# Ledger of designs, part 57: designed miniproteins, single chains, continued (4)

Each design is a single chain, and the fold is of that chain. pLDDT is the mean over its residues in the fold that is shown.

## One batch from the design tools (miniprotein)

Design m14096
Fold by ESMFold2-Fast:
Structure m14096 (fold): chain A 58 residues (1-58)
Amino acid sequence: AAPSAEEVAAEIAAKLNEIGDALDEGLKAAREAREAGKSEEEAREAMRKAMEAAGGKA
């Protein structure tokens, strides 16, 4: 007897979209770091930084 299955699904979808957007930005940042010839650590930092920015944790 879930009160609003559609609202619960929409909330989950919104969180998944947020995670997906953050992941896409992170992957792009990591790819750009690798293309620029940066180290593995620099690529990881770029990914993490981009994901946090995209995830709304400025």
Scores: mean pLDDT 75

Design m14097
Fold by ESMFold2-Fast:
Structure m14097 (fold): chain A 81 residues (1-81)
Amino acid sequence: MKYKLTLVLKDEVPSEEDLKAFFESFGLKVLDIKIDGNKITLVVEGEEKDIRELEAYLTSNPLIIGGKKYEIEEVKLEKIE
């Protein structure tokens, strides 16, 4: 299944390559990444169980990438056709 994930980070954003590696570590395939300031929009493909694990992580944790903490202000997850 395909999902659209929108993140708004509080300050700094990771690189596109670091973001891809992070989300793919949840067993998802990253199909597209768009960065606009501190807003990140991803299209990911995967099983619902892996998507639910990611959503649970993002509601309780900052992004931790390369030993840096990126605080999340907003998370939106949408199933797309």
Scores: mean pLDDT 83

Design m14098
Fold by ESMFold2-Fast:
Structure m14098 (fold): chain A 56 residues (1-56)
Amino acid sequence: MYEEARRRLDEEVERLVKEKGLDPDTARSIALQRLAEENPDAYSRIAEELAAKQPP
């Protein structure tokens, strides 16, 4: 489900930052790339949500 996928994405990013010491941007890129391959529909919706979160 979209909401669950987005929550899982955020959790993966936080884990990568804390456990592997990655920058948040790098961790998010890795998590998004993984999501795009496993669930492209959720990835598309998350990308739209991210664009809406930070309007010009």
Scores: mean pLDDT 73

Design m14099
Fold by ESMFold2-Fast:
Structure m14099 (fold): chain A 67 residues (1-67)
Amino acid sequence: GVEVRVEERTFEGDEAAAYDAMAAWLRELQAEAAARGWEFLGTDVTATPRGSPTATIRLTTTLARAV
């Protein structure tokens, strides 16, 4: 069978800072997932349009592993 794991995060603040925080979190999650036998399937992203003074970025990341 397959086990599925879903992670959700929201990043808010200045556009550059929000995107930097997202990238850092994704790198950490990817490394942890690989170390623990999870396949990183991808992310769904909802974000404020570029050029907004304040950004809100919502990520939903799906992972799977064989069980």
Scores: mean pLDDT 81

Design m14100
Fold by ESMFold2-Fast:
Structure m14100 (fold): chain A 79 residues (1-79)
Amino acid sequence: NAMEERHRRILEDVRKALSQLTEEEIKKWLEEMKKDPRFRAAYGVFETLVKRYGSYIRALAVFFGLPEEEAEEIEKELK
């Protein structure tokens, strides 16, 4: 159960971090990911999520494993 508790805390920390970021900050972070070939695959996955949800914030939240409903709430907060 320690792994489940740790996973839950990580998701909560990610949610808090995303709620403190603007779409511009997230976009800038993505541009940095594209500069490193090691992160190109992760960038491709994230780009697919952006197309699916039409939002950098929502895509990033889902990418980190948050439910779509929580991702939408974070996006609403960061508008």
Scores: mean pLDDT 70

Design m14101
Fold by ESMFold2-Fast:
Structure m14101 (fold): chain A 60 residues (1-60)
Amino acid sequence: MEKEKKREEYIEKAQEAARAGDWQTMLRYLSKAVELSESQEEQDEAGQRVGEAGLRVPPE
């Protein structure tokens, strides 16, 4: 679905911004990804993926 591709693009942009320490841009793209999320699980996934990128993702 086109919405799913746009959601992934916004998550990727938010992750890039988070890694760069640009929290304003990160929140902007994360909000767009959440708006395209149709379920609570999709919203949680977007937030988790972006948050992990911003924390310099320690090895699991």
Scores: mean pLDDT 74

Design m14102
Fold by ESMFold2-Fast:
Structure m14102 (fold): chain A 79 residues (1-79)
Amino acid sequence: MIERLKREAEALRELAEEEGIPDFAKAAEHAIKAAEAYEAGDLEKAREHLELAYEHFKKAEAELRALEPRLEELGRELE
């Protein structure tokens, strides 16, 4: 499971970098570090990185919501 989570986080980081959403990339990076810490048995460090990953995911979500009116405009123009 942890190995799969790490692979998915790495793929997400690459996609986020390509799409220009830096907080998604940071969230993925912290998720990878959390998985690595968990595998090493450092549960405290794993928790810290997981919390940071969640904070960056929330920021990325807010950034996407801020762009929602612009995306809706583009969607209407493409109709």
Scores: mean pLDDT 70

Design m14103
Fold by ESMFold2-Fast:
Structure m14103 (fold): chain A 96 residues (1-96)
Amino acid sequence: AAEQRLAEAERLLRESVERAEKMIKDGAPVSKLASLGVATALNVLAITGSPEAARTVIKAFGKAIEYYKQGKVDEAIKTLREGAERALEIARRHLA
C-alpha cells in the first residue's frame, strides 16, 4: 500500500513538474502555474495523507512563480524539481 502511494505521488509530481516546465517555457500566465501548484498539492495530500508534503509543493510553486516573474526561467524550473524531490522524500518518511 505505501509503495503504491509513493509510486502514484512520484508519477503525479513528475507529470506536474513537466507541465509546469512547459508552461514556463511557453510564457503561460502566472494564474495557470498557481492553479497547477494548488491542484498538485491537493492531489499529493489526497495520495500521501501528508500536509507537510502538500505544503512543500505549495512553497516550491510559490518560489518558482517569483523566479518566473523575474525572467529567471532556469531557477524557476530548478525550484520546481527540487521541491518535488523534497515533497516525495517527506511523503516517503510519512508513509514509513
Scores: mean pLDDT 90

Design m14104
Fold by ESMFold2-Fast:
Structure m14104 (fold): chain A 61 residues (1-61)
Amino acid sequence: MEEVEKEVEKAVEELRKMGFEKVAENAELSAKALIEKGDYELAKEVARNALSYAKALLAYR
């Protein structure tokens, strides 16, 4: 649990540093809801997918 929360938090911070504030907020809310339900793998996947997509968008700006 603790490590999943930290992994999500790091991804959210990276999104904010990249300027994707709304994406970061949505990813954080979704991941926290999944953690609350015990879906840790899906929570990590949501955070990782959001970060990956944001990085792709930034690379093609």
Scores: mean pLDDT 79

Design m14105
Fold by ESMFold2-Fast:
Structure m14105 (fold): chain A 88 residues (1-88)
Amino acid sequence: SKEEGEKAAGEAAKAALEGAKEGGADAAGATAAAIAAAGAGVEAALGGSKEEVRRAAEGAKRTAEAAGGEAGKKGGEKAKEYALKAAE
């Protein structure tokens, strides 16, 4: 549902921000990770297949890593975990 999509995007973004900050990212890196992760969360909540969610989550992780380095990678991994859980 739309409400579930918004919640999943928020949870994915929160997880990415926390992971990026925990990894030592500055505000820009943390924000980039959150934006990438939010997309994966939306895809999961809108009822994409598990494979579609997995691909979106992998893409978000890659984007977060490119934007935030090691901190972005950590944020992307957390976002992927939340997106996959939201799909169940």
Scores: mean pLDDT 66

Design m14106
Fold by ESMFold2-Fast:
Structure m14106 (fold): chain A 65 residues (1-65)
Amino acid sequence: SMEEEEKQVDAFVALIKRAIERGMSEEQLRLLIEAQIANAKKMGLSDELIEKLRKRAEELLKEAK
């Protein structure tokens, strides 16, 4: 459902934000993002949701610099 998809996005964003706040390097953050996306694909999440996760991650990385 749309509500379950929103919860997945929120959980992913919260995880990446915590990693940034804890001082993970951009290289480590990109590996974490790819690992989370690989897991989402394995769990059968839609291509549309995967793309949404990628866009949100890139926005967070740009804001962190």
Scores: mean pLDDT 82

Design m14107
Fold by ESMFold2-Fast:
Structure m14107 (fold): chain A 66 residues (1-66)
Amino acid sequence: RTALREEAARHAKEGFEAYQKGDYKTAIEHFKRAIELYEQAGFPDITIENLKERLEKLEKKYEEKK
């Protein structure tokens, strides 16, 4: 279970780094994976909700780019 949390955190970090570089597509993919892993690890809703909010903002930016 701890390993799932560690993987989720790694994906969240990679998503954040992609976001800083303006790679919204890559950031979206990493945040989606992090959310899935956090859900499997049984994290509280607030942690998952924070990632979902970030993902939603990124999806809006990606849609605007198109």
Scores: mean pLDDT 75

Design m14108
Fold by ESMFold2-Fast:
Structure m14108 (fold): chain A 72 residues (1-72)
Amino acid sequence: MVEVEATAESEPAVRALMAGLAAAGHSGERIRIRTRGVSEEEARRILEAARRAAAEAGLDNEIELEHIEVEE
């Protein structure tokens, strides 16, 4: 399983990560995207961007979203 922590500007980084995972042969691993300090709408956009990037890279991995609300 691959876990990544994403911020509001994570869309390009998530795309690069998916391309890197495809190049390294990590197809089929569960990918969990953890979002902190972003809105639920931004978290959803990050998840959608990750799913699009994975599909473009030829990955069939299961992608999960874990939204963590940080009020500190």
Scores: mean pLDDT 67

Design m14109
Fold by ESMFold2-Fast:
Structure m14109 (fold): chain A 78 residues (1-78)
Amino acid sequence: ENAEKAIELLDKAVEAAKAGDWETASFYASQAARYAIEAGKLTVEEAKDYALRMSKAAMDGNVEELEKIAEEVKEKIK
């Protein structure tokens, strides 16, 4: 299920960010956005916004912000 895959990828993005691997965190966040679009849970515009916000948080090393954004996305796509 595409929504379940998106949630799995969001969890992986958070784990990568906690490990300090911002490149991997950004990659998983972008993949989660794609699966959320395919699940019909996010529009392309919403998915782009979330992916950009998560990538910025990962690049800034802001794990708390990344976790907050991931939780917002999970709430929308559940």
Scores: mean pLDDT 81

Design m14110
Fold by ESMFold2-Fast:
Structure m14110 (fold): chain A 68 residues (1-68)
Amino acid sequence: GSMEKRVIHIEVEELGSTAVALVAMALAVEDRPNTEIILTAKKIGPDLERARAMAEERGATLHVELKE
């Protein structure tokens, strides 16, 4: 296969969980470069773009998906 990555999947349903997911993403990428983070949420806010930038600074990628 290609380069191996650490994949972290975070699912949130409401605002209370959104803050936790953002913190978890930041912590998850702290010690590991080349980490892929998948965030699944019902509502995507502008703050998630900032989280994406933060992940990128740590050498990780953020993939955001809407859930039903």
Scores: mean pLDDT 62

Design m14111
Fold by ESMFold2-Fast:
Structure m14111 (fold): chain A 104 residues (1-104)
Amino acid sequence: SKAIEKYEEEIKKDPNNWQAWVNLAKEYIRNGDYDKAIEYMKKALELDPNNWQAWSYLAIAYARQGDLDKAEEYIKKAMSLADSRNKEVLRAYLFLKLTKEELE
């Protein structure tokens, strides 16, 4: 996809750009490539370990693979780092994603 090419080029220019790693991993989640999503999200977290969005997407990727124990661990990590405003959005989003997977 054009989005993947864009983020790969951003990473090639600056491999310390954690936002580009997060965005690349999110595109792989959308495409169902959870192994690559996990790999690239872990790279983002090496650069910014307090990034609650990255922990949230890592949880989603593990949930999509059926590893609900790791998904729960990383959801808890994300919620511990998120500020009070973002916690409500995070809870609603993660609950919706996990519930849809359990209903399918």
Scores: mean pLDDT 82

Design m14112
Fold by ESMFold2-Fast:
Structure m14112 (fold): chain A 67 residues (1-67)
Amino acid sequence: MEEAEKLVEQAHEAGNAGKNEEAGRLFEEAGRLDNSPRYYWMAAEAYRAAGDAERAEELRKRAEELA
């Protein structure tokens, strides 16, 4: 969806700026809109980079379940 694509672009910009938690939130929202395992996996990696290991693991498992 167009909205999810915009969120992914914003998430990449946030990640490039070192705002890893914000990037994780944006990827997670895009994942919810598109029900996309790829976006949930990207969110998990961003949260891991932000130091939020618990949220990263939850989103990684969700990505695997969606396959």
Scores: mean pLDDT 82

Design m14113
Fold by ESMFold2-Fast:
Structure m14113 (fold): chain A 61 residues (1-61)
Amino acid sequence: MMKEAEKLTEEAKKLLEQGNYDKAKELLEKAIELAMESREIPMPAVEGLSKLREEELRKLR
């Protein structure tokens, strides 16, 4: 599927793997906003945010 929210989620996942947590978080938040406008549950973006939060906590030490 080539929905913009899914595209943003995929780009955010790549940024997470590169260690760019700030940009990944911004893209995931934008993907969630787009999905909310469509009244869809953005499960991939929600899962990405949960994983991002865990990675940020790991980065703190």
Scores: mean pLDDT 69

Design m14114
Fold by ESMFold2-Fast:
Parts: sequence; structure tokens; C-alpha cells
Structure m14114 (fold): chain A 56 residues (1-56)
Amino acid sequence: MEEKIEHIVNSTVKMAKDLGLSEETALALLREELERLGASKEQIDKAVKKARELLS
């Protein structure tokens, strides 16, 4: 799970930068994908925080 979450975070950040997506849009897409994967609220919050740092 952790390794898959890290991969999704990195892939979403790369896609957002490549496509010029807003931080808000990128974080929304990340949350939706992790929820679909069955990640816990805590795991989603941690991943969103990491993605925000990478997008800043």
C-alpha cells in the first residue's frame, strides 16, 4: 500500500506539472485515486501533504 501510494503521488505531481494543472486540481485527482484504491483517511491526508510540498 505505502509503495503504491508513493507511486500515485509522484505520478500525479508529474502529470500536474506536465499538463499545467492547478495545485487544487492535482490534489483533488490524487484524493479521488487514493479513495478508489481504498486508502484510509490518514493515508490520504499524508499523501496530499506530500503532494502539496512537491507542487510548491
Scores: mean pLDDT 81

Design m14115
Fold by ESMFold2-Fast:
Structure m14115 (fold): chain A 111 residues (1-111)
Amino acid sequence: MLEEYVARVRADPDTVVVFLGDPEIVLKVAEQLRELGVDLTIDREAIEKASLAGLVLGRHYTLDGEERVAAAQLYVPPDLSREEARELVKQRFADAAAYAGTRVELIELED
């Protein structure tokens, strides 16, 4: 199903997909995204230290028409519990969607 999310983001610049879960699972998703040609901006050590990790997958394009799909590490404050971090992330994306008109899909990863 990861290929489907990449295709959806590529087709709709207003769509953002957020993968949230255990650092180990998030790192596996990051590796699969890299294999699919997604540009990654992640700090592996920071992810491994977090109680909860995330990746934000979105479409990027240049003025010359070059289309890029990029994924960046979601910042999660290290002093928060896993539950507090999850709620903060959900609230931030709800606020961002309301402000920007962006369609945000939150995917909670399970192992």
Scores: mean pLDDT 73

Design m14116
Fold by ESMFold2-Fast:
Structure m14116 (fold): chain A 68 residues (1-68)
Amino acid sequence: TEEAEKHFKEGVRLYQEGRYDEAVEHFEKAIELDPDFALAYAMRSDAYLAAGNFEKAEEYRKKYKELV
């Protein structure tokens, strides 16, 4: 949806600014609005990794691999 795409784009901007926790929130909103948004799952995993949350990054990366 357009709303999911807006959250995804905002998440990417926040990620690029190093605001990883806020980026995660926007990627999770994008997934909530569009559960088939594969790229949002990938970016959520990368944002957790960048934030230093290795357990969540690995867990969600595995889920992304199951989706694609």
Scores: mean pLDDT 83

Design m14117
Fold by ESMFold2-Fast:
Structure m14117 (fold): chain A 57 residues (1-57)
Amino acid sequence: SSTLEGALAAIELGSEVIMRVALHELLKLGLISREEAEAVRTVEEARALVRRKLAEL
């Protein structure tokens, strides 16, 4: 999934604002749940979520 790969790259570029935008786009596309998005508090947790979703494909 190129969208999940793009989100991981954006999060790894390392601002909280970019992380939140990437998570919002993934939520909008239905690739993560609202519960998963709301549970993310840090860049590390965001990376872990996106890596988990990539592994589930």
Scores: mean pLDDT 77

Design m14118
Fold by ESMFold2-Fast:
Structure m14118 (fold): chain A 57 residues (1-57)
Amino acid sequence: AEELAEEVRRRLLELGVDEEEAERIAKGVQQLADLLGVERARQMAEREIEEVEREMK
């Protein structure tokens, strides 16, 4: 969970997302991993990153 959250935060920062927003999303992913499992949280995180990437370009 923690490792996935750090990965998501890093990827969002690389896309130009604000540090505050990236931390918010990463925290959400960590909470989802705790509730639904790492695999499910990763799938949801990928969708969120794709959405952010679409908005940032």
Scores: mean pLDDT 77

Design m14119
Fold by ESMFold2-Fast:
Structure m14119 (fold): chain A 84 residues (1-84)
Amino acid sequence: DVAALVATMRKLAEQLKSADPLEREIAASFMAMVVEIALLLPDEEARRATLAAMLPILEEASKSADPAVAATAAALAAEVAAAL
């Protein structure tokens, strides 16, 4: 379900705003897993729609004040953009 994957990505992006560094690290790791799941979707149309919806969320996450989170989100955004 494209909507469920995108909703999960939005929830993880909110968790990146946590004051707890461990919560931010866990959320960034799960964002990478969600991107991997989206890239492995067998239906081309669903995959493209999911990746296109995730891209602006990842680009916004790349503006994080945490440099490690920002670097991870930027790398994921570049991977998603390259797959479109």
Scores: mean pLDDT 84

Design m14120
Fold by ESMFold2-Fast:
Structure m14120 (fold): chain A 94 residues (1-94)
Amino acid sequence: SSATQYQQQRDNAYTRISSILQSILDSMQQGNITVDQGINIFTRNMNNLASTSSSDVSDSINNMRDIIILVSNNLSDSNFQSYIQDFISTLQSR
């Protein structure tokens, strides 16, 4: 069914987003990249993922991208890293 196809595509997208965020978080925690550099890497990966996804999944990806960008602009670096860790945990607990 279309609903089952949507769920599978969404779950695959969330697994990929979780992996992308974890890689960025690890690099930020190691001091290898800044938050701004991490957001640039994240935005490019999310735009690429959205472009290959169905409209409903693409909308969810774009919404998550926009929320994370907004949060990065409003939190300190340490609070942003904590937010991303919690976000990854939420995506993995689905």
Scores: mean pLDDT 86

Design m14121
Fold by ESMFold2-Fast:
Structure m14121 (fold): chain A 118 residues (1-118)
Amino acid sequence: MPVIVESGGGTVAEGGSVTLTGKFLDEFDKAIVVDWSRKAPGQPTESIAMISGSGELVLYSGRVAGRATISIDPSKNTVYLNLTDLQAEDTATYYSHGVFAGEKGLVGATGQGTQLTV
């Protein structure tokens, strides 16, 4: 099963920026889609950015559109989420997810998350 490790969270001032990193320890080359989601206290988990394994399809939630950039580096098995103009509402645990082609259908993997406080 793919293993993902997120990093890059911490405490950042309002109006600042952060780059969150999701490192895939194996099977990144089999990823169909990779996304970033977040869960704030008392709120449901929301998907905020998504990129296809080819990089051809990129989608952003309207809540972060214009201040988020998702990118992949296949040579490093890594997905990045850059967030600018941080707001108090961006305080959440951020998770990277991968969806992979398996023999019996699609297989998902999620890391343990990285906490961002604004």
Scores: mean pLDDT 80

Design m14122
Fold by ESMFold2-Fast:
Structure m14122 (fold): chain A 65 residues (1-65)
Amino acid sequence: MELRVVAPDPEAAERALVRVVIEHPDGVLSVERLDEHTYRVTLADEATARVLVEEMEAVGARVEV
């Protein structure tokens, strides 16, 4: 599944993304930076997607899809 992350603070969002990748190495399939504030994240399962949404919301980022 694919989620779009829109981050007002890209550095905080990238730190949170790195934590999710380290803790769920099989759950995060790819991370693509589309622009300064936007990332496309491809996830293997809904459990990892929920973790990503929670971590992104904690740093003020918006998750779409």
Scores: mean pLDDT 83

Design m14123
Fold by ESMFold2-Fast:
Structure m14123 (fold): chain A 57 residues (1-57)
Amino acid sequence: MVEEAVKIALEIANEYNEEITSEMLDELIELAVKLANEGVSKEEIRKKLRELLLEKI
């Protein structure tokens, strides 16, 4: 599950690559792993990561 969460974070970061700093990527990975550990679905994880990213861009 953790490996899948990291993959989701990387996929989302790649969609917005021109706007992503290393610190933003770390936050996406940390949030994705946290949500995965809480049993949140992959679809909801993607949604939450995009919401976080849009707040920072």
Scores: mean pLDDT 76

Design m14124
Fold by ESMFold2-Fast:
Structure m14124 (fold): chain A 59 residues (1-59)
Amino acid sequence: EEEKERREIMLRVIKIHDEAQEIRDKTGNREEAMKYLSEQLIKLNEEIEKKRKEREELE
């Protein structure tokens, strides 16, 4: 299950980077792409941390 979660997280990170790159390619705006990347990665990290805490509470 941990291995499955790690793979899921990695795929989400890759997708976020790809989406940020697409924004950069379409708009030519690096700042907009970097803002999107940062925002999505922060949200992902918060989600990971929340799930980790929930697992610790269940034990």
Scores: mean pLDDT 78

Design m14125
Fold by ESMFold2-Fast:
Structure m14125 (fold): chain A 100 residues (1-100)
Amino acid sequence: SEGEEEAEEGREEAREARELAERGEGEEGGLEAAHGGGEAARAAELGEAAEEAREAGREAAEAGTAAAKAAETAKAAAAGAGGAIAGIGAEQTARLALRR
């Protein structure tokens, strides 16, 4: 389903974001996390892959937070914060869909 594809892409981008953060590339990692969070949010809105969307959102939020911390010694990457927020929103939306 499209929701499963969006969730999987979101998780892949979250993993890339985490790797970038670990290398000190917080700004690039923040952008990747923001994209991953957006994919997770689209998956959550589709409602067909709620568990996968929730997990993708959680991973994107965590990666965005790590990327924001990595960018802290320069200028905090707004994209890192955006990725964290988008991921949290996706997780919450998917959790509501799973609440039965």
Scores: mean pLDDT 78

Design m14126
Fold by ESMFold2-Fast:
Structure m14126 (fold): chain A 95 residues (1-95)
Amino acid sequence: SLRDEVVGVLAEVGVLEIWVVMAKKYPDGVTIEQLEKMIKRAEEVLERARRVLEGVKADPNATPEDIAMAEQAVRDAERVLEELKKLLTEKKNSL
């Protein structure tokens, strides 16, 4: 269901958020290659979040809460991607 897809995206964003927190706490343990890989995953999650939001908006049975959750998933995915890109820039500047 579209609701299950929204929950799936939120779960994937949550995993990426935990990874970002750990990368900020232990920056010396994080490589440029790992950051580039996580950015690619975050871009894929954001693309899926946007597709899910379009599906929810097109569903005549979608509730305002379903739309709000899907919009929040997109915002959270965009935020995580921005944070990962900042971490990559900081890591490259430290070399």
Scores: mean pLDDT 88

Design m14127
Fold by ESMFold2-Fast:
Structure m14127 (fold): chain A 104 residues (1-104)
Amino acid sequence: MMKPEEAEKLFEEAKKLFEQGKYEEAIPLFEEALKILEKELGKEHPKVAEVLFNLGLVYKSMGEYEKAIPLFKKALEILEKELGKEHPKVLETRRQLELLEPPE
């Protein structure tokens, strides 16, 4: 069983790989961090939303919008519930979603 500190290290390494344009290497590290955080903190924790948001950014950067959209939507749902609709993290997540999916 992995500790939350291992998830944080995986998340930071994945972000560094993403910044280097190593998308295919970053994805499995984000996915592993997500699994650990969901198990240890629950699926609706803000740290889970942060991993989902960054994984969405990776897929967006790859042009995989059909994969990015549901990740941003799930991150937005968690962040709105936990932080409130006007929080800066909620506003940024909503902005990313609106760029890929026009509002009705």
Scores: mean pLDDT 84

Design m14128
Fold by ESMFold2-Fast:
Structure m14128 (fold): chain A 79 residues (1-79)
Amino acid sequence: AEKHYEKGLELFKQGKYEEAVEYFEKAIAEDPKYARAWYNLGQALAKLGKNEEAVEYYVKALQLDPTYLAAAQNLNKLL
């Protein structure tokens, strides 16, 4: 799970959002409780304009670890 997650982050930083999604999905397939992978999958989907899907995965990450989305919730209040 961690190796696929790290590759997903690398691709996300390069702006390769569709490829990042694939690697975050692989990380989740190996560990469905990996809150970071759910959160970053949501971030990558938001970058692709898939905002409805991004919200679903942010909710999933928050259910697994409520602390992960606190910064994102605060950012959304500023927009």
Scores: mean pLDDT 76

Design m14129
Fold by ESMFold2-Fast:
Structure m14129 (fold): chain A 60 residues (1-60)
Amino acid sequence: MKTFTIVTSDVHKAIALALSLIGDLPDATVSMSGETITATVPDDPAKIALVKKYQELYGK
């Protein structure tokens, strides 16, 4: 398992990110705290790459 922490610019972006991660990675554990999303995903290069893509799109 690999854990990513993504800090967004606002809570609405955090909600959008959480929903996207849940939809695309149903086997991931996603937690939300205000503007911060913590995602724990299987150590799978494809899944890790997808989380990194979301981190680049939604991260501060």
Scores: mean pLDDT 81

Design m14130
Fold by ESMFold2-Fast:
Structure m14130 (fold): chain A 62 residues (1-62)
Amino acid sequence: SNSEKVTDALDKAAKEGVNLSAWRTLDELEKLLESIYGKETAEKIKKILERSVAAGREAARE
């Protein structure tokens, strides 16, 4: 399934030592993920992270 692909890609990125918290923009992260996993998977990961970041900012009262 699409969700399994995204989970696998995130697990592989973590395993390769990609420090997601060091990225200043989701666009830079998207470019990296696109080069590793392809456009379709990178777009799905970006959308998930964008949603998670928005939720985190709301919780932090940003």
Scores: mean pLDDT 61

Design m14131
Fold by ESMFold2-Fast:
Structure m14131 (fold): chain A 104 residues (1-104)
Amino acid sequence: GEKNARASMEAGAGAVAAATAAAVGRLVGDPEEAVREAEKAAYYAGLGSRAAWEGKGEEAEEYLEKGAEYARRAAELSRDEGTAEAARAAAEAARRGAEAAREA
């Protein structure tokens, strides 16, 4: 239904934001740990988006909660303001996706 579509879209936005944080982080010389946490956030947000699209709400919620936590850690470890903002955006999108998946 519409809630599954919303969860998938929010998770997809989180995956793109986290992937952007990882890519930019590498370019600006952020700590390797910050980049690794952003890559994990993108990976789990991607899994959450797919699970939400397939109607697997519980699986989507679990993946998106993991994605949000990794994105939060990436933001805390980043030394670049733009990269930290992208990681925070990824965490927020993943949390919104998890809430939408829970309601589906």
Scores: mean pLDDT 88

